# Ledger of designs, part 112: designed miniproteins, single chains, continued (4)

Each design is a single chain, and the fold is of that chain. pLDDT is the mean over its residues in the fold that is shown.

## One batch from the design tools (miniprotein)

Design m15904
Fold by ESMFold2-Fast:
Structure m15904 (fold): chain A 118 residues (1-118)
Amino acid sequence: MAKTVLLVESDEERAKKLKEELEAKGYKVVTASTLGEAKEKLEELAAKGELDEVIIILTPEAAEASIELLKEIVKLAHENGIKVKLIFDRVLSEEQRKEAEKIAEELKPDEYEIIDVS
């Protein structure tokens, strides 16, 4: 049975590419462009037992600005046995890298990655 991933990415071009990459690996992908949309879709899919993982892609600044909503999402996912992966993208400085690490320690996702500016 194919695993289902909720992919949260605000950049439409990046979301399309990442969705195609995950689908090529055999995942079923549901997308959300905002954390609010992600929470709504997470609640629906968790209630149906149809979600295996949430992947949230955001900048450290966006994560800090939305820390309380991210805490709610992580808690809801974990209460339903759903894995959470955080990807901090567009990290421009060592200070932003340290902030990303601090946010990951606070949120306690199953996995996190930090991606430098390409």
Scores: mean pLDDT 83

Design m15905
Fold by ESMFold2-Fast:
Structure m15905 (fold): chain A 60 residues (1-60)
Amino acid sequence: AETEEQQADYLYEALKKQPEFSEEHAVAFGRALGFSVSAIQAAIERYKRDFPDKPQQSPP
């Protein structure tokens, strides 16, 4: 079983590979994988901190 730290690291690496950052898609993807809310939020916060200039995907 993955720890919350491992879940956050996995999601963070997945977010880094995307051309645009979408918080909504990150939450949906993490939830689909069964990750905890705290792990998902940790990954999102770390990504925003490390890549503040990354373009965000506009909602449709």
Scores: mean pLDDT 73

Design m15906
Fold by ESMFold2-Fast:
Structure m15906 (fold): chain A 90 residues (1-90)
Amino acid sequence: SMRNKAVLLGEATLGVLRIYEYVARKSGSLSDEEIFAEIVRQLRKVAEEIAKLDPALAAQIKGLVDSAVKNKWSVQELLDQLEAVLDAAK
C-alpha cells in the first residue's frame, strides 16, 4: 500500500539520521545546533516526498518537526518521537 511505502521511507530516513547523529557527534566538528538543523532540514525534505504517498502521515511528521523547533527538543527526543509516529502508522 502507499501507507506501507510511506512508513518504509520514513523508517529508512530515521535509520540514516540516527547514523548521521552518531557519526557527527563522534567527529566533534559539528555543534548540537548544527546537527539538529541538518536533521530538521532532512526531515522537512522527506516529509514532502512522504506527502506524495500519504498526506496525513506527512502532516504528522511536519507537525512533529515544527514542535521540535518551537520547543527546542534534543535530536534524541525528535528522532524517538519520529519512531513513535512511524510505529503508530503501521
Scores: mean pLDDT 91

Design m15907
Fold by ESMFold2-Fast:
Structure m15907 (fold): chain A 87 residues (1-87)
Amino acid sequence: MVKILEELEKKAKEGDEIAEAMLRMIRGVIKSILISKGKKSLSDPPPTLEQVKEELIRITADEIKAAAKAAGIDLSDAEAERKAREL
């Protein structure tokens, strides 16, 4: 996940319109999630790439924990976050 964001940022800076559109979409989705959590308002600036990265890691970690629980595996928050950062 993190590597894909870094690659998209590189391509957008190089003038790749598709990469720019994808980054814009991702930032919009993350801003909506942050607003729903009370961390941002509609009037706040768009989230930084670092904020986008951290929210994506958190969302992915939550999904990994849910999948592990469904499989009968007890996964710690730290382990789920580590796995999310590796994606």
Scores: mean pLDDT 76

Design m15908
Fold by ESMFold2-Fast:
Structure m15908 (fold): chain A 89 residues (1-89)
Amino acid sequence: EEVEVPEKVLEIHKAAQEVAAEWRRRNPDASEEETREVNGAIYGIIVYLVEVEGLSVEEAKERVLKAIESREAFEELVEEYKRKLLELA
């Protein structure tokens, strides 16, 4: 194929973009700064679930999509995974 980027990286990126778009639809009044921060967190969570917990990209995407159904649940998930990612860094 024309693109030399690893397929797994593209799948993670696509999943993160789809979740971020759904979060934006649910939070249309969110600031650009908040949206940027949330997009980063979504990507990080999906990477963590796939690379550390061994989930498929689709399973990771579904888990995060379920979390964004509730603002409170999503905020808790973001804070937990930010903490875990910082511990791994």
Scores: mean pLDDT 76

Design m15909
Fold by ESMFold2-Fast:
Structure m15909 (fold): chain A 99 residues (1-99)
Amino acid sequence: SLKEVLEEAIKKLEEILKEAKKKGDSLTATVAQDSIKALQEALESKDLREALFRVEIAIGMARIGLGVAKIIGDKESAELLERIIEELERVAAALRREL
């Protein structure tokens, strides 16, 4: 169940990464790539608290990226970044249920 939630989130983030790269959106691509790495490290972690900490840091970084997109008026980047945050929050909720 938890492994499936993480793997599903990684797949969705990989789709967002492809979309960002196709648009030349380097901010969203970087946030998506860093988020994928955090989820892969969480998936390999045997410590659920460490896994949750990694995901929470990724959420914080994605929220900073969203703030930047909103300031510059990039609505498409903001939408992609909101989708990244949604997937990361879903993973964090799943991790909290196992703690």
Scores: mean pLDDT 89

Design m15910
Fold by ESMFold2-Fast:
Parts: sequence; structure tokens; C-alpha cells
Structure m15910 (fold): chain A 57 residues (1-57)
Amino acid sequence: SMEELLALEREVLRLYLEGRVSEEEFISVATQVGELVKQGRIDEAIALLREFLARHG
């Protein structure tokens, strides 16, 4: 869902602002998610964000 996507995006932003994610990693994941969202691939964008958060939690 879009609500779940936005919640995961906020969590990634929080980790970036706390210094737990590099600027390069943040830009990379944001770019990949943005491309998937533009293509309507919301479930894949959610899966990518979950995998990213698992690697940084």
C-alpha cells in the first residue's frame, strides 16, 4: 500500500538524519524506489525498502 511505502520511506529518512545511513546509500535507495514507484511497482518498492532497513537495523 502507499501508506506502508510512505512509512518505510520515513524510517529510511530517519536513519539517514541520525547518521546511520550514508548520503550515497540514501540517494541510491531513494533513486531505485522512485523508479519503481514511477512504474507502478509499489510492492517491489516496499520490498526494496524492507530489505534496505533489514541491512541497517
Scores: mean pLDDT 87

Design m15911
Fold by ESMFold2-Fast:
Structure m15911 (fold): chain A 85 residues (1-85)
Amino acid sequence: MDEKAKKIENEVRELLENEDYKSVVEILEKYLSPEEVEFAKELAKSLGLKSEKEFLEALALILLMMIVDGKSKEELKAAVEKGKK
């Protein structure tokens, strides 16, 4: 992991612990292209979540996986689909 990815992970860790998913999303969107952000939003919407908080939590986690873990679109889709029971 490069130093930028470590810094981002540390910056959003406290916000995640406080369940401030909206602020996490706003920070992470700045590090991604509009195409990557739109992909993450569509993937989060596909989960059929009932509240804005649940949607923002899913979106924040997807964005983190893209930035910190370097997950591909295919890996993220597979992870989300495995989460559907």
Scores: mean pLDDT 76

Design m15912
Fold by ESMFold2-Fast:
Structure m15912 (fold): chain A 82 residues (1-82)
Amino acid sequence: SGNVSAARSTLDGLKKSLDQAKKYASSTPLGQKGIKGLQDAVKLAQDALKYAQQGDGKKSSDKLDEAADKGAEGSGLAFLGA
């Protein structure tokens, strides 16, 4: 349950960041690269949620770490591209 809550929270945050990046950073090459990074991060967080729901805490945690790294990179690029 805790792992599911953490994965859901991370996914919701990344989806919100992606929505903002699409609105404010889509017109520049750096912003477009950031949007792609955030799309990848959302996909990783979705996989983390799936693993958490299946009770695979280690795979969920590993995917959340990947999502956090990719999300941070994507958000940074989107910020620079806005």
Scores: mean pLDDT 86

Design m15913
Fold by ESMFold2-Fast:
Structure m15913 (fold): chain A 91 residues (1-91)
Amino acid sequence: MLEEILKKIDEEEEKAKEELLKTDDIEEAVKLANEKILEMLKEVEKKMEEAGLSPEERRKVVSHLTGAALRLIGLVIDMEIARRKAEEAAK
């Protein structure tokens, strides 16, 4: 069901953000974000196939998933900027 797939994307994004914010290592955060995005992509593609979504509904899911992925990437970028500032301040 379309609504269920969209809700699943939102739930996985929230969990991924929580895990990312708890990481102390930026390289680990980058790896974790990439793994979470790939897992979401695979799970969502499988659910879309199982649900028999129309092309229009599939586009809505892809748009929603893209937004989630971009927000996770943005968080990792913000964490990297914060890390660099902290390293410079420590010198």
Scores: mean pLDDT 81

Design m15914
Fold by ESMFold2-Fast:
Structure m15914 (fold): chain A 74 residues (1-74)
Amino acid sequence: MDQRRIQIQQQIRDMIIQMSDQGVDRTTIYTQASRMADQYGMTDMSRIYRDAANGDDSAIAQIGRINIDIRNSQ
């Protein structure tokens, strides 16, 4: 019952990687990730990305853990 949530998290992670590879700044990347999460109804994820865009070290650490979890689920 969480295959769709995993796929959405993978899409957000892939977007973050692509934007980072293109040299886009952290604030812009996390702002877009927050919008994408919100569009899919992932309000908890949207908040974390928004906080990270504002420089919250705790939120940035949470994103790092989420990205590792997504990689390990592949």
Scores: mean pLDDT 76

Design m15915
Fold by ESMFold2-Fast:
Structure m15915 (fold): chain A 76 residues (1-76)
Amino acid sequence: SEAIEAYKKALELDPSDVEAHKELMRSYLALNQPEEAAKVSLKLLEAYPQLANNIELQKLDRQVTEAYGKSLAVLN
């Protein structure tokens, strides 16, 4: 998705852009790709650890982790 690529580029330019980070994760969830959303969350936090203290991001990460866990249980 072009939107996903745009948000990734925004985070490369400004890793403190919490809104772009949340929109990227929400976009993956909307596409029913919780695994990709989880990978983005983990890799971006590794690259930009300053985002780990954002409460709104933490809430969204919980939603992503929950959806990913359910996806794995259904497939296995």
Scores: mean pLDDT 73

Design m15916
Fold by ESMFold2-Fast:
Structure m15916 (fold): chain A 129 residues (1-129)
Amino acid sequence: MKEKAIQALSAGNYVEALKYIDEGLKKGEVSPEDVIELFEGAANLGIPEVQTPLVGLLIKYGIGSKELIDELKKNGFTKVAEYLEKNTKIEVKPRVKLTNPLLIREDVAIKLANGEITVEQAVEEAKKL
């Protein structure tokens, strides 16, 4: 699953990649550490269409880190930071330093986490940043 997700991301197939990540997390074929690493990569590349849905998946699966929560608060994303603080069951250490400002639509990430919208809808809404 991880290799398929990376290949889809590299091809710009963000919806397909995020579906592989969601299914992989559900089946244990993608680790919490893999998702944090993919989020850090998307953040450093400045890709809102991937950053926003990945934050939603982090909240959905209870994956977080103190460092990510602090970075979200620092960037003004207090709502998703609070959701991550309340829902984190799996603590993950960051692998890559964030070098670019985060590009997240908080409302979209939270709706995806709650199952109110699909991955495809989250990608399309994140493009409107």
Scores: mean pLDDT 83

Design m15917
Fold by ESMFold2-Fast:
Structure m15917 (fold): chain A 68 residues (1-68)
Amino acid sequence: AAAAGSAVLALGKTGGTGQEASDVFSKFGLTGDDYEAGFSAGVKLAPDASATSPAFITAAGTGLLSGG
């Protein structure tokens, strides 16, 4: 989770896409719980951002890295 969170955070900060974030999640074999934690963090930290936006991806990556 921490390695995937760091990768997603880096993608978000560099303008990464939702597809690239999904590829990172898939590559690290994250569970549905990890996906849920990341999505929840994204909604909490960037509630007005689209789920596929860099802002949301950055928020989700930050949440995964910090443990949700």
Scores: mean pLDDT 58

Design m15918
Fold by ESMFold2-Fast:
Structure m15918 (fold): chain A 80 residues (1-80)
Amino acid sequence: MSIEELAEQIIALAKEAFPGDPEIEKLVEEMKEALKNKDYTKLLEVIQQILDYAAKRDPAVAAQIGELFAQIVRKYLESL
């Protein structure tokens, strides 16, 4: 699975868990822009912000996002 595919799963999960949340919609748009520009540093920063936001509101969803985020970080670093 590519970084782009993993990021799209995070977007879908965040939108489903927090429908109509303006902060999540803002962060999702920032993720889409980072993906379009292949700015993986910005992508990781924005995903961390989504994770921090989710952790305070829905720890179960935050755990799922965290697992996808860990996979993106591993692919980005190519250390595995």
Scores: mean pLDDT 85

Design m15919
Fold by ESMFold2-Fast:
Structure m15919 (fold): chain A 71 residues (1-71)
Amino acid sequence: SLEETVERIIKSMRDAILAGSVEDGEVIRLVAIHEVRELGEKEGASEEKIEEYVKRVEEAGDEAIAERLAQ
């Protein structure tokens, strides 16, 4: 489902941010946001639902970036 794919994108984004270089976190987050928007549009999701998923990606990415900086 779209929701399951979004959750997989979030996990992959978090894993990439935590394993990568500190300076790459913002770019990895931006790529994940773009992927979720494109996926939602392809699947015919409402703009409201796409924005909900984007917000979840943004928040998860911010948390992962903060965690990576604390290492």
Scores: mean pLDDT 87

Design m15920
Fold by ESMFold2-Fast:
Formats: structure tokens, C-alpha cells, sequence
Structure m15920 (fold): chain A 94 residues (1-94)
């Protein structure tokens, strides 16, 4: 879906912006998760609170692991964007 691709691209931009501004910090993780959750609510307003919570948890987990493991930003963006795409496709198609 072009809608899913557009959302994933915006999430990629959010990750880059927040991590460039705050570094590999808990603040960058929390801000990225919050902005990504607002974006998915705008693109898929039909999603339940449980589905939004699941998406939030998945993003927080991968971002926190990437931060802890000191993954380079380029690789973190790719890993998180792929996870976001997989989760959005799962939620949007089911």
C-alpha cells in the first residue's frame, strides 16, 4: 500500500531527526515512539487502543535494544523501519 509506504517513510524521518538531535538516549527513544504512534493514529484512525499499544511496545523494544547495543544510526533506521512496516502491514491487513 502507498499509504503504508508513506507512513514508514515518515517514521524513518522521525527516527533520524530525534536521534540526530538527542543522540542514542532514552529521550530519543521515547520521542520517536510518541511521534510514530501519533502518525499511525493519523494514517489508520480505525486501529483500536490495544493495537496502538502493541505497535508502541514493538517500536520501544527495538529502539531500546538498538540503543543498548550501540547500533549505528543508519542500521537502526533500517531495522526499526522494517519492524514498523511489518507491524503496520499486520495491523492494516487484519
Amino acid sequence: SSKIEELVEKIREVIEEEFKKYGATEEAVERTVERSVELIKEYFPELSEEEIRSFRRALYTVLTLGRKEKVPLEKLVEAVSKLARDEIERLAKK
Scores: mean pLDDT 86

Design m15921
Fold by ESMFold2-Fast:
Structure m15921 (fold): chain A 94 residues (1-94)
Amino acid sequence: DANQARAYAAISRAITLIDRAIATGDRSLIDQATRQIDTAIRLMRQIGRQASPDVIAAAQRAVTLGRRAARRFGDQRLADAARRMDRVIARIQQ
């Protein structure tokens, strides 16, 4: 499923960008990560309950890392994106 692959790719890119932002202090990577999380949220909403366990697990990691980075950088957009992702995961798992 193309949407599953795209969601997984967006989540993986977000995780990589967050890890690099934490290592380098580069806020522009946080902005890029936030856009990837927003893309993943839209794709996961389209996939719904058909989301694979791998996509769900990756999204859960992105929420954890996103919340950590949002606190470190004081980034409200990333904090909001992580919260929205967490809610999408909860709805899919209901």
Scores: mean pLDDT 90

Design m15922
Fold by ESMFold2-Fast:
Structure m15922 (fold): chain A 56 residues (1-56)
Amino acid sequence: SALDELLKMIEDIKNNEKVSASDRDKITELYEKLNLDERNELNKALGIDEDVPAPE
């Protein structure tokens, strides 16, 4: 799935702490294919809290 592919790419990036332009393009494409639940899982795996909606 797109989520699994993204998690693999992120694992590689975490090990190298670098991302190529090609990797960023692919990440963007895969991210666009994710639904909200999958994006939430990805953000959890990354520890990203930046792109969460503010409480309304």
Scores: mean pLDDT 68

Design m15923
Fold by ESMFold2-Fast:
Parts: C-alpha cells; structure tokens; sequence
Structure m15923 (fold): chain A 60 residues (1-60)
C-alpha cells in the first residue's frame, strides 16, 4: 500500500471541492477582484485542513 494513500485521497477531494467553488463563483458573477479573494481564501482553508489532517494521522 502506498504510504500517502490518505494524502492522495485528500488531494482528489480538495480538487473536486475547488472546482465546485470556482463554478459557484462563476455563477455568482462576482468582480474579478472579489473572485480572486474568494479563491485565495478557499486555498488557504484547504491548506490549513490538509495540515490538520496530517497532524491527526501522525497522532493516530
């Protein structure tokens, strides 16, 4: 079994979630400046969640 199976699964989920966020922002018709802010905020949250997941795996 690959040592990063959980990380790979998380990455696939994160990609799918990011695509949904991008689609929702596109449908909302936000100005480009606001769209970039929302994308940046989402990316930051994904990074924080990823770090939390790694910490939880290390604790298990």
Amino acid sequence: APPSAEQEAFNLEAIRETNKVLEELDKAGLPEEERWKKIDEHNQKVAERYQARLAALAAA
Scores: mean pLDDT 76

Design m15924
Fold by ESMFold2-Fast:
Structure m15924 (fold): chain A 67 residues (1-67)
Amino acid sequence: AHGYFNLSTPDSARGAYRTIPLASKSGFDITLTQVPPTQPLSPQQQKELDKNIEEAKREYKKALEEK
């Protein structure tokens, strides 16, 4: 469906971490063999996701480096 997880939310982050690692292992077999075509993520979603991810990463890094 989509790949958008708000790491900012501790509640969601905790849940995602537990689910994502397991899914990743299982997905590895499928992901490696998975060949796209049908309908990739909308460019609109990709743009917003990239922007949000970068912003979150920047804020996180800022706290670490500023400290």
Scores: mean pLDDT 50

Design m15925
Fold by ESMFold2-Fast:
Structure m15925 (fold): chain A 77 residues (1-77)
Amino acid sequence: SEIEEAAKELYERIKNEGWDAEEVGELIEKRFGADARVAAQLFRREGVVEAIREGKLDEEEAIRRIAGGIQAAVALS
């Protein structure tokens, strides 16, 4: 799934490169045509980026939640 591949990439970038919700939103806009601001606001609201950075989510759960966030951002855009 293109969404699963993007979710895995976003997980690695958040964890290893310190990506924030704005950078996450920009990637979602580039690949899926969602509004970058809508995507960034959604991820900030859900707290997924912070939870990943703090090591509070395992990899599989984090990827699943990011994938859900991509789907929601596309639907709201």
Scores: mean pLDDT 87

Design m15926
Fold by ESMFold2-Fast:
Structure m15926 (fold): chain A 100 residues (1-100)
Amino acid sequence: MLTPEERERVLALADRILKVLEPRVGEHITEQELEDFKKAYEAFKKNPNDIDAQYKLLESLLYFGDILREYLPDEVKAELDALRPVLEKFIKEYRESKKP
């Protein structure tokens, strides 16, 4: 699972990606996708130890981070790349736990 340090890094990354997402509505993402991301972000903030909330936010970070990669600041790209192995491992383990 995510360490306290990894949770703080995920929250900071999510905030930065959200700021990139907001001006891209109607071009690269839908309003519904933005609202789903905001909902996942708020759920994670309210209960950072909730595995389901962690999964939804981490999956959204990889999805939107990849779609908007060209528009991400270099430091955000570097942080996403640094966290990618942790995020991918978590997503894989979560999916394996929910689906045999």
Scores: mean pLDDT 82

Design m15927
Fold by ESMFold2-Fast:
Structure m15927 (fold): chain A 97 residues (1-97)
Amino acid sequence: SMEREEIKKKLLEEGKKLLEEGKKNNNLKEGIIETISLLAKAYQEGKLTQEDVKEILIELGFEEELATAIANHISGKITDKDQEILKKFDKEIEKKE
């Protein structure tokens, strides 16, 4: 729907700003956490589907496997493979602080 596409565009723009502010402030981990929280809230409010969350994360520069793992986690459909991907990602972002 047009309404859903407008919501997706706004959330993509907000996510871009959060990641850019994180980079600017040498706090990329915080920017990533805030972006994931933003998308999780939109999913919980019924504004986004799991596929919408995945697409936004890919457009924000996340690798497809990582975007899929995050979207699955947000939607409560996490697999063992997703858990391993998220665990590796958490260690990688911790090293950037």
Scores: mean pLDDT 84

Design m15928
Fold by ESMFold2-Fast:
Structure m15928 (fold): chain A 109 residues (1-109)
Amino acid sequence: ELKERLEEGIELLRKALEEKAPPEFLLQLMLAVMGLIRRALEEGLHEDPEVERLIEEALELIREVLENTPELSPEEQELIRQAIEAAERRDVAGLREKILQLSRLLRER
């Protein structure tokens, strides 16, 4: 289930980026993918090599969205960067905090 959801989230985010979706929609999809990464890390599912590969793929794609979406505010860009770094360090608490802060900014748009 989580692996399939992560694969689906990655494909949706990739398609949205290719189609130049609105920044609000890209941000919502990035938040969903980050949430799945947080869950995988929290549950130890990243010990599965396929899940680890999908997490790496997702983080690379989030970096591509960040580089190709100049309409994101500097604060949103910095929180996304910090979320990627937290995920790479397997810092579940840090990732959760950045997801919450980014979700709050999206709500204020």
Scores: mean pLDDT 86

Design m15929
Fold by ESMFold2-Fast:
Structure m15929 (fold): chain A 77 residues (1-77)
Amino acid sequence: SLEQAVTQAVADQIREGLPRLSPDVAERVRRALEQGDVGGALRVLEEASRGPDGEAARETLERADDAGLRAAQEVLS
């Protein structure tokens, strides 16, 4: 489904961003993804994006958003 394609693309992009995150943020994000909680992973990244090491979290969120939009376009085209 559209929702499944978008969720998978977002989750995959978040996983690709893990090596650039601080160890604490990466651990929290990885645990949310392991539980199937993509929304929880996004909320951790949103919180981290406001912190002192927010650049990597912001970049990960931007890439995840782009991946989700691309997946939606592919399903709807």
Scores: mean pLDDT 84

Design m15930
Fold by ESMFold2-Fast:
Structure m15930 (fold): chain A 105 residues (1-105)
Amino acid sequence: SDKIVALGVAVGENVEEVVEKVRLVVRAEIAKGKTAIAIGVGVVNNEENFERLKRELERLAAELQAEHPDLVIRIEIALAESYEEAEEKARELAQKLAEELKKEL
């Protein structure tokens, strides 16, 4: 069986923006027939809301897995001081998570 893991990146400045971007990325990959998705998240100037963002993304992942029982999602968050840094860190996290997920499949 193919160890096909989709990579997603979401970058934003607040919890609501990031959660919505992650939802859209995951739904787009599901629409392409992907069942294993690794997402790196970058958030800019939002260190105080890190725990809330983590909880909201865990809730989103659980919601999406309940809707799609065969779906495996891995999400990790990087804090950044700029959009460029957030995108770079998010891509690195997505690649790391995809490698870890491929070992689990």
Scores: mean pLDDT 83

Design m15931
Fold by ESMFold2-Fast:
Structure m15931 (fold): chain A 81 residues (1-81)
Amino acid sequence: SMNEKMKAGLEKFLATEKDPEAVALALAIAIQEAIENKDEEALKYFLERAEAFLAEHPDLPERYRALLRSQMAAAEKALAE
């Protein structure tokens, strides 16, 4: 099961952090850690949050968008295996 403390920490960060680049990096790192830990619940949660974030930030610089999309693809692949 996903750690409630980690989820609460991420939700607080997402609610208070105004720098979309910092949020994109935090989401990319969270997805990578969930892949390494083989945490399916965390992967599904972070993938959903990343999709919502990208929809809310169409002006996100390409380098951060590409990074986050790459991690989302890796998460989808991990969930299929």
Scores: mean pLDDT 80

Design m15932
Fold by ESMFold2-Fast:
Parts: structure tokens; sequence; C-alpha cells
Structure m15932 (fold): chain A 97 residues (1-97)
């Protein structure tokens, strides 16, 4: 990573605001899009700063950051019983396979 931590923090904050808006509006597509962006930024920052476990590094190598982010979103949606969000995440995972 670049030393632009403040810019990455702003992008995460913007994605979080977009996620909250999408949830309020019932926009499952927008919710998944925003949550995936949050997860991708977290994973990228952790990867660049050497804070990922060897298991997480191998998962990224095999599946890529976006697939890992979508898997996290899907798991959370299923745990919370958010069927529409889970369906969107599943479709996006299928598109990347």
Amino acid sequence: GSSALTEEDRRIAEALENMERAAKEGDAEGFVRATVEIQKHIIEVELENGRLSPEELEAIERHGIEVLALRRVLAQAEAEGRAEVAAVAQRRLAELA
C-alpha cells in the first residue's frame, strides 16, 4: 500500500454511508455493492500491511480479493437471514466463477 491511509479511510466511510442508505431504501444490489467495496478495502489494506494470515493469503491467491469479499458478504447475509442480499451475493459469485 500507498501511505494514503486517510484516503482509504474516507473511501471506507463513503462505502459505509452507501451501505446504510441502501439498507434504508431496501436496495439489495446497492447494499451488496457497498459492502463488497468495504470488504475489498479491508482485505487490500490487510494484505499490503502484512496482517493477513497465511490461510487468508492462500484464499486470495486461489479465489481473488473480490470473491473473498463476496463470500464474507454472503456468509453475513445468511447468518442474519437477509435472503435478498444473499441472493445478490450468490449471483455475483456465479458471475466471477
Scores: mean pLDDT 80

Design m15933
Fold by ESMFold2-Fast:
Structure m15933 (fold): chain A 128 residues (1-128)
Amino acid sequence: DEEVKEKLKELIEKLENAETLEEIENILKEAEEKYNFNVFKEEIESSGNHKVYRISAFATKKDNGRSVLAGSLIAFVELDNGKVTKVQIFSSTSDEEEQIEASIKQLEYLGKYYGSDVSEAIERIRNS
């Protein structure tokens, strides 16, 4: 799991320094193919030349026969004309409290900047 932490740190640094959509896609492909992360990319906004992607990347491990998170991130990437203008990343290790906090923070960010109604989702996390 120390290896997952180092790979996650490298992935975060690469995403924060990416300048184009092509660089983002190459970084995600490397994370999936070389580091065995599960990667999902979702377009959450599209307006002319402005696009916003929400990227999820996570690694799992077996703990007492169950798959649990070893490390994860959610990234919000804003692009104008295929150029990265903003990156916001929320990440957690295998610590369950960090995972809960990261999940809440990314939902709060989604609600604040992209207008999603996240109140019920946040309440479910806090009450679990």
Scores: mean pLDDT 82

Design m15934
Fold by ESMFold2-Fast:
Structure m15934 (fold): chain A 104 residues (1-104)
Amino acid sequence: SMKEETKKLLDTTLKVLEESVKEAIELKKEGKEKEAKLVAEIGLALAHITASVLGLMGVPKELIDEFIDASNKAVEAALKGDEEEAKKALKEVKKAAEKIIEAV
């Protein structure tokens, strides 16, 4: 079903974004600023690709915007080294993803 396919897409995207955020935080702690930024940008790029696919599937723009806004916050927090802000933003990403799955 479209709901099951959407769930698999979002579950995969969330896993990649969470790992990218976690890796960026660790790289930043090691002083590897450039590598941290590259890893974070890869995770965010996948979130944007997923948003584009969701838009083509007819998901409401407001739900897609919530997902992208939360994803941007998670990456920004990671690049600042703010682990608690990053965790909060990742919870917002998961909540936005759940709303998208419910809408499909």
Scores: mean pLDDT 89

Design m15935
Fold by ESMFold2-Fast:
Structure m15935 (fold): chain A 114 residues (1-114)
Amino acid sequence: MEEVKKALEEAIEHLSRMVVYLRIAARYSKDPEVAKRLEELADKIGELVEKARTALENGDYEKAIQALEEAVKVGREAVEIARSDPDVPDELVQAMEEHLRRAIEALEKAKKLL
């Protein structure tokens, strides 16, 4: 169980970093609708991460995993939107992709250990 908790905490950390990068990407976007959508997706990931953190504190690993799986799905959509915006720097998109990849790896490790 301790290893499951550590893996879930790692997924939470990487998804929290994704929220920061998405808000930065929104500020680079010159399309107000794209900027608004990136902020909305960042808010949703942040909400799901907080839900996962609360579930983890209560020992509800299954609920934490469900919230993080939904956050990963939202994160994938957010990365595709950011990648499609020519005003968002490639380095920023790459950083978001790396944090999403690390979150997915940590989440899959947690699921395998459960």
Scores: mean pLDDT 90

Design m15936
Fold by ESMFold2-Fast:
Structure m15936 (fold): chain A 88 residues (1-88)
Amino acid sequence: MTVEEIEEGIKHLEALKARLTAASTPEEAAAVTKVLDAMIKMLEELKKKKEEGVPDEELVKMEEEAMEKLHKELAEELKKTTEAYRRA
């Protein structure tokens, strides 16, 4: 894991955020943005830890665990969005 790889992850999440919010109501966009901003913040913490010399093996585990947790949170927010869309 490199700082560049973490930055690529952040860019991917920013692109996903833009894509999802463009198709959403303001309320849905706010919910999705909260989850994606939390993911971006966690990747920024991983970048900081990499700069502090934390071993790559630990960083990979932290990233995997954080991404799994936030993927689950994003799925719940998307479920709320789908329910709102289904009612419309």
Scores: mean pLDDT 72

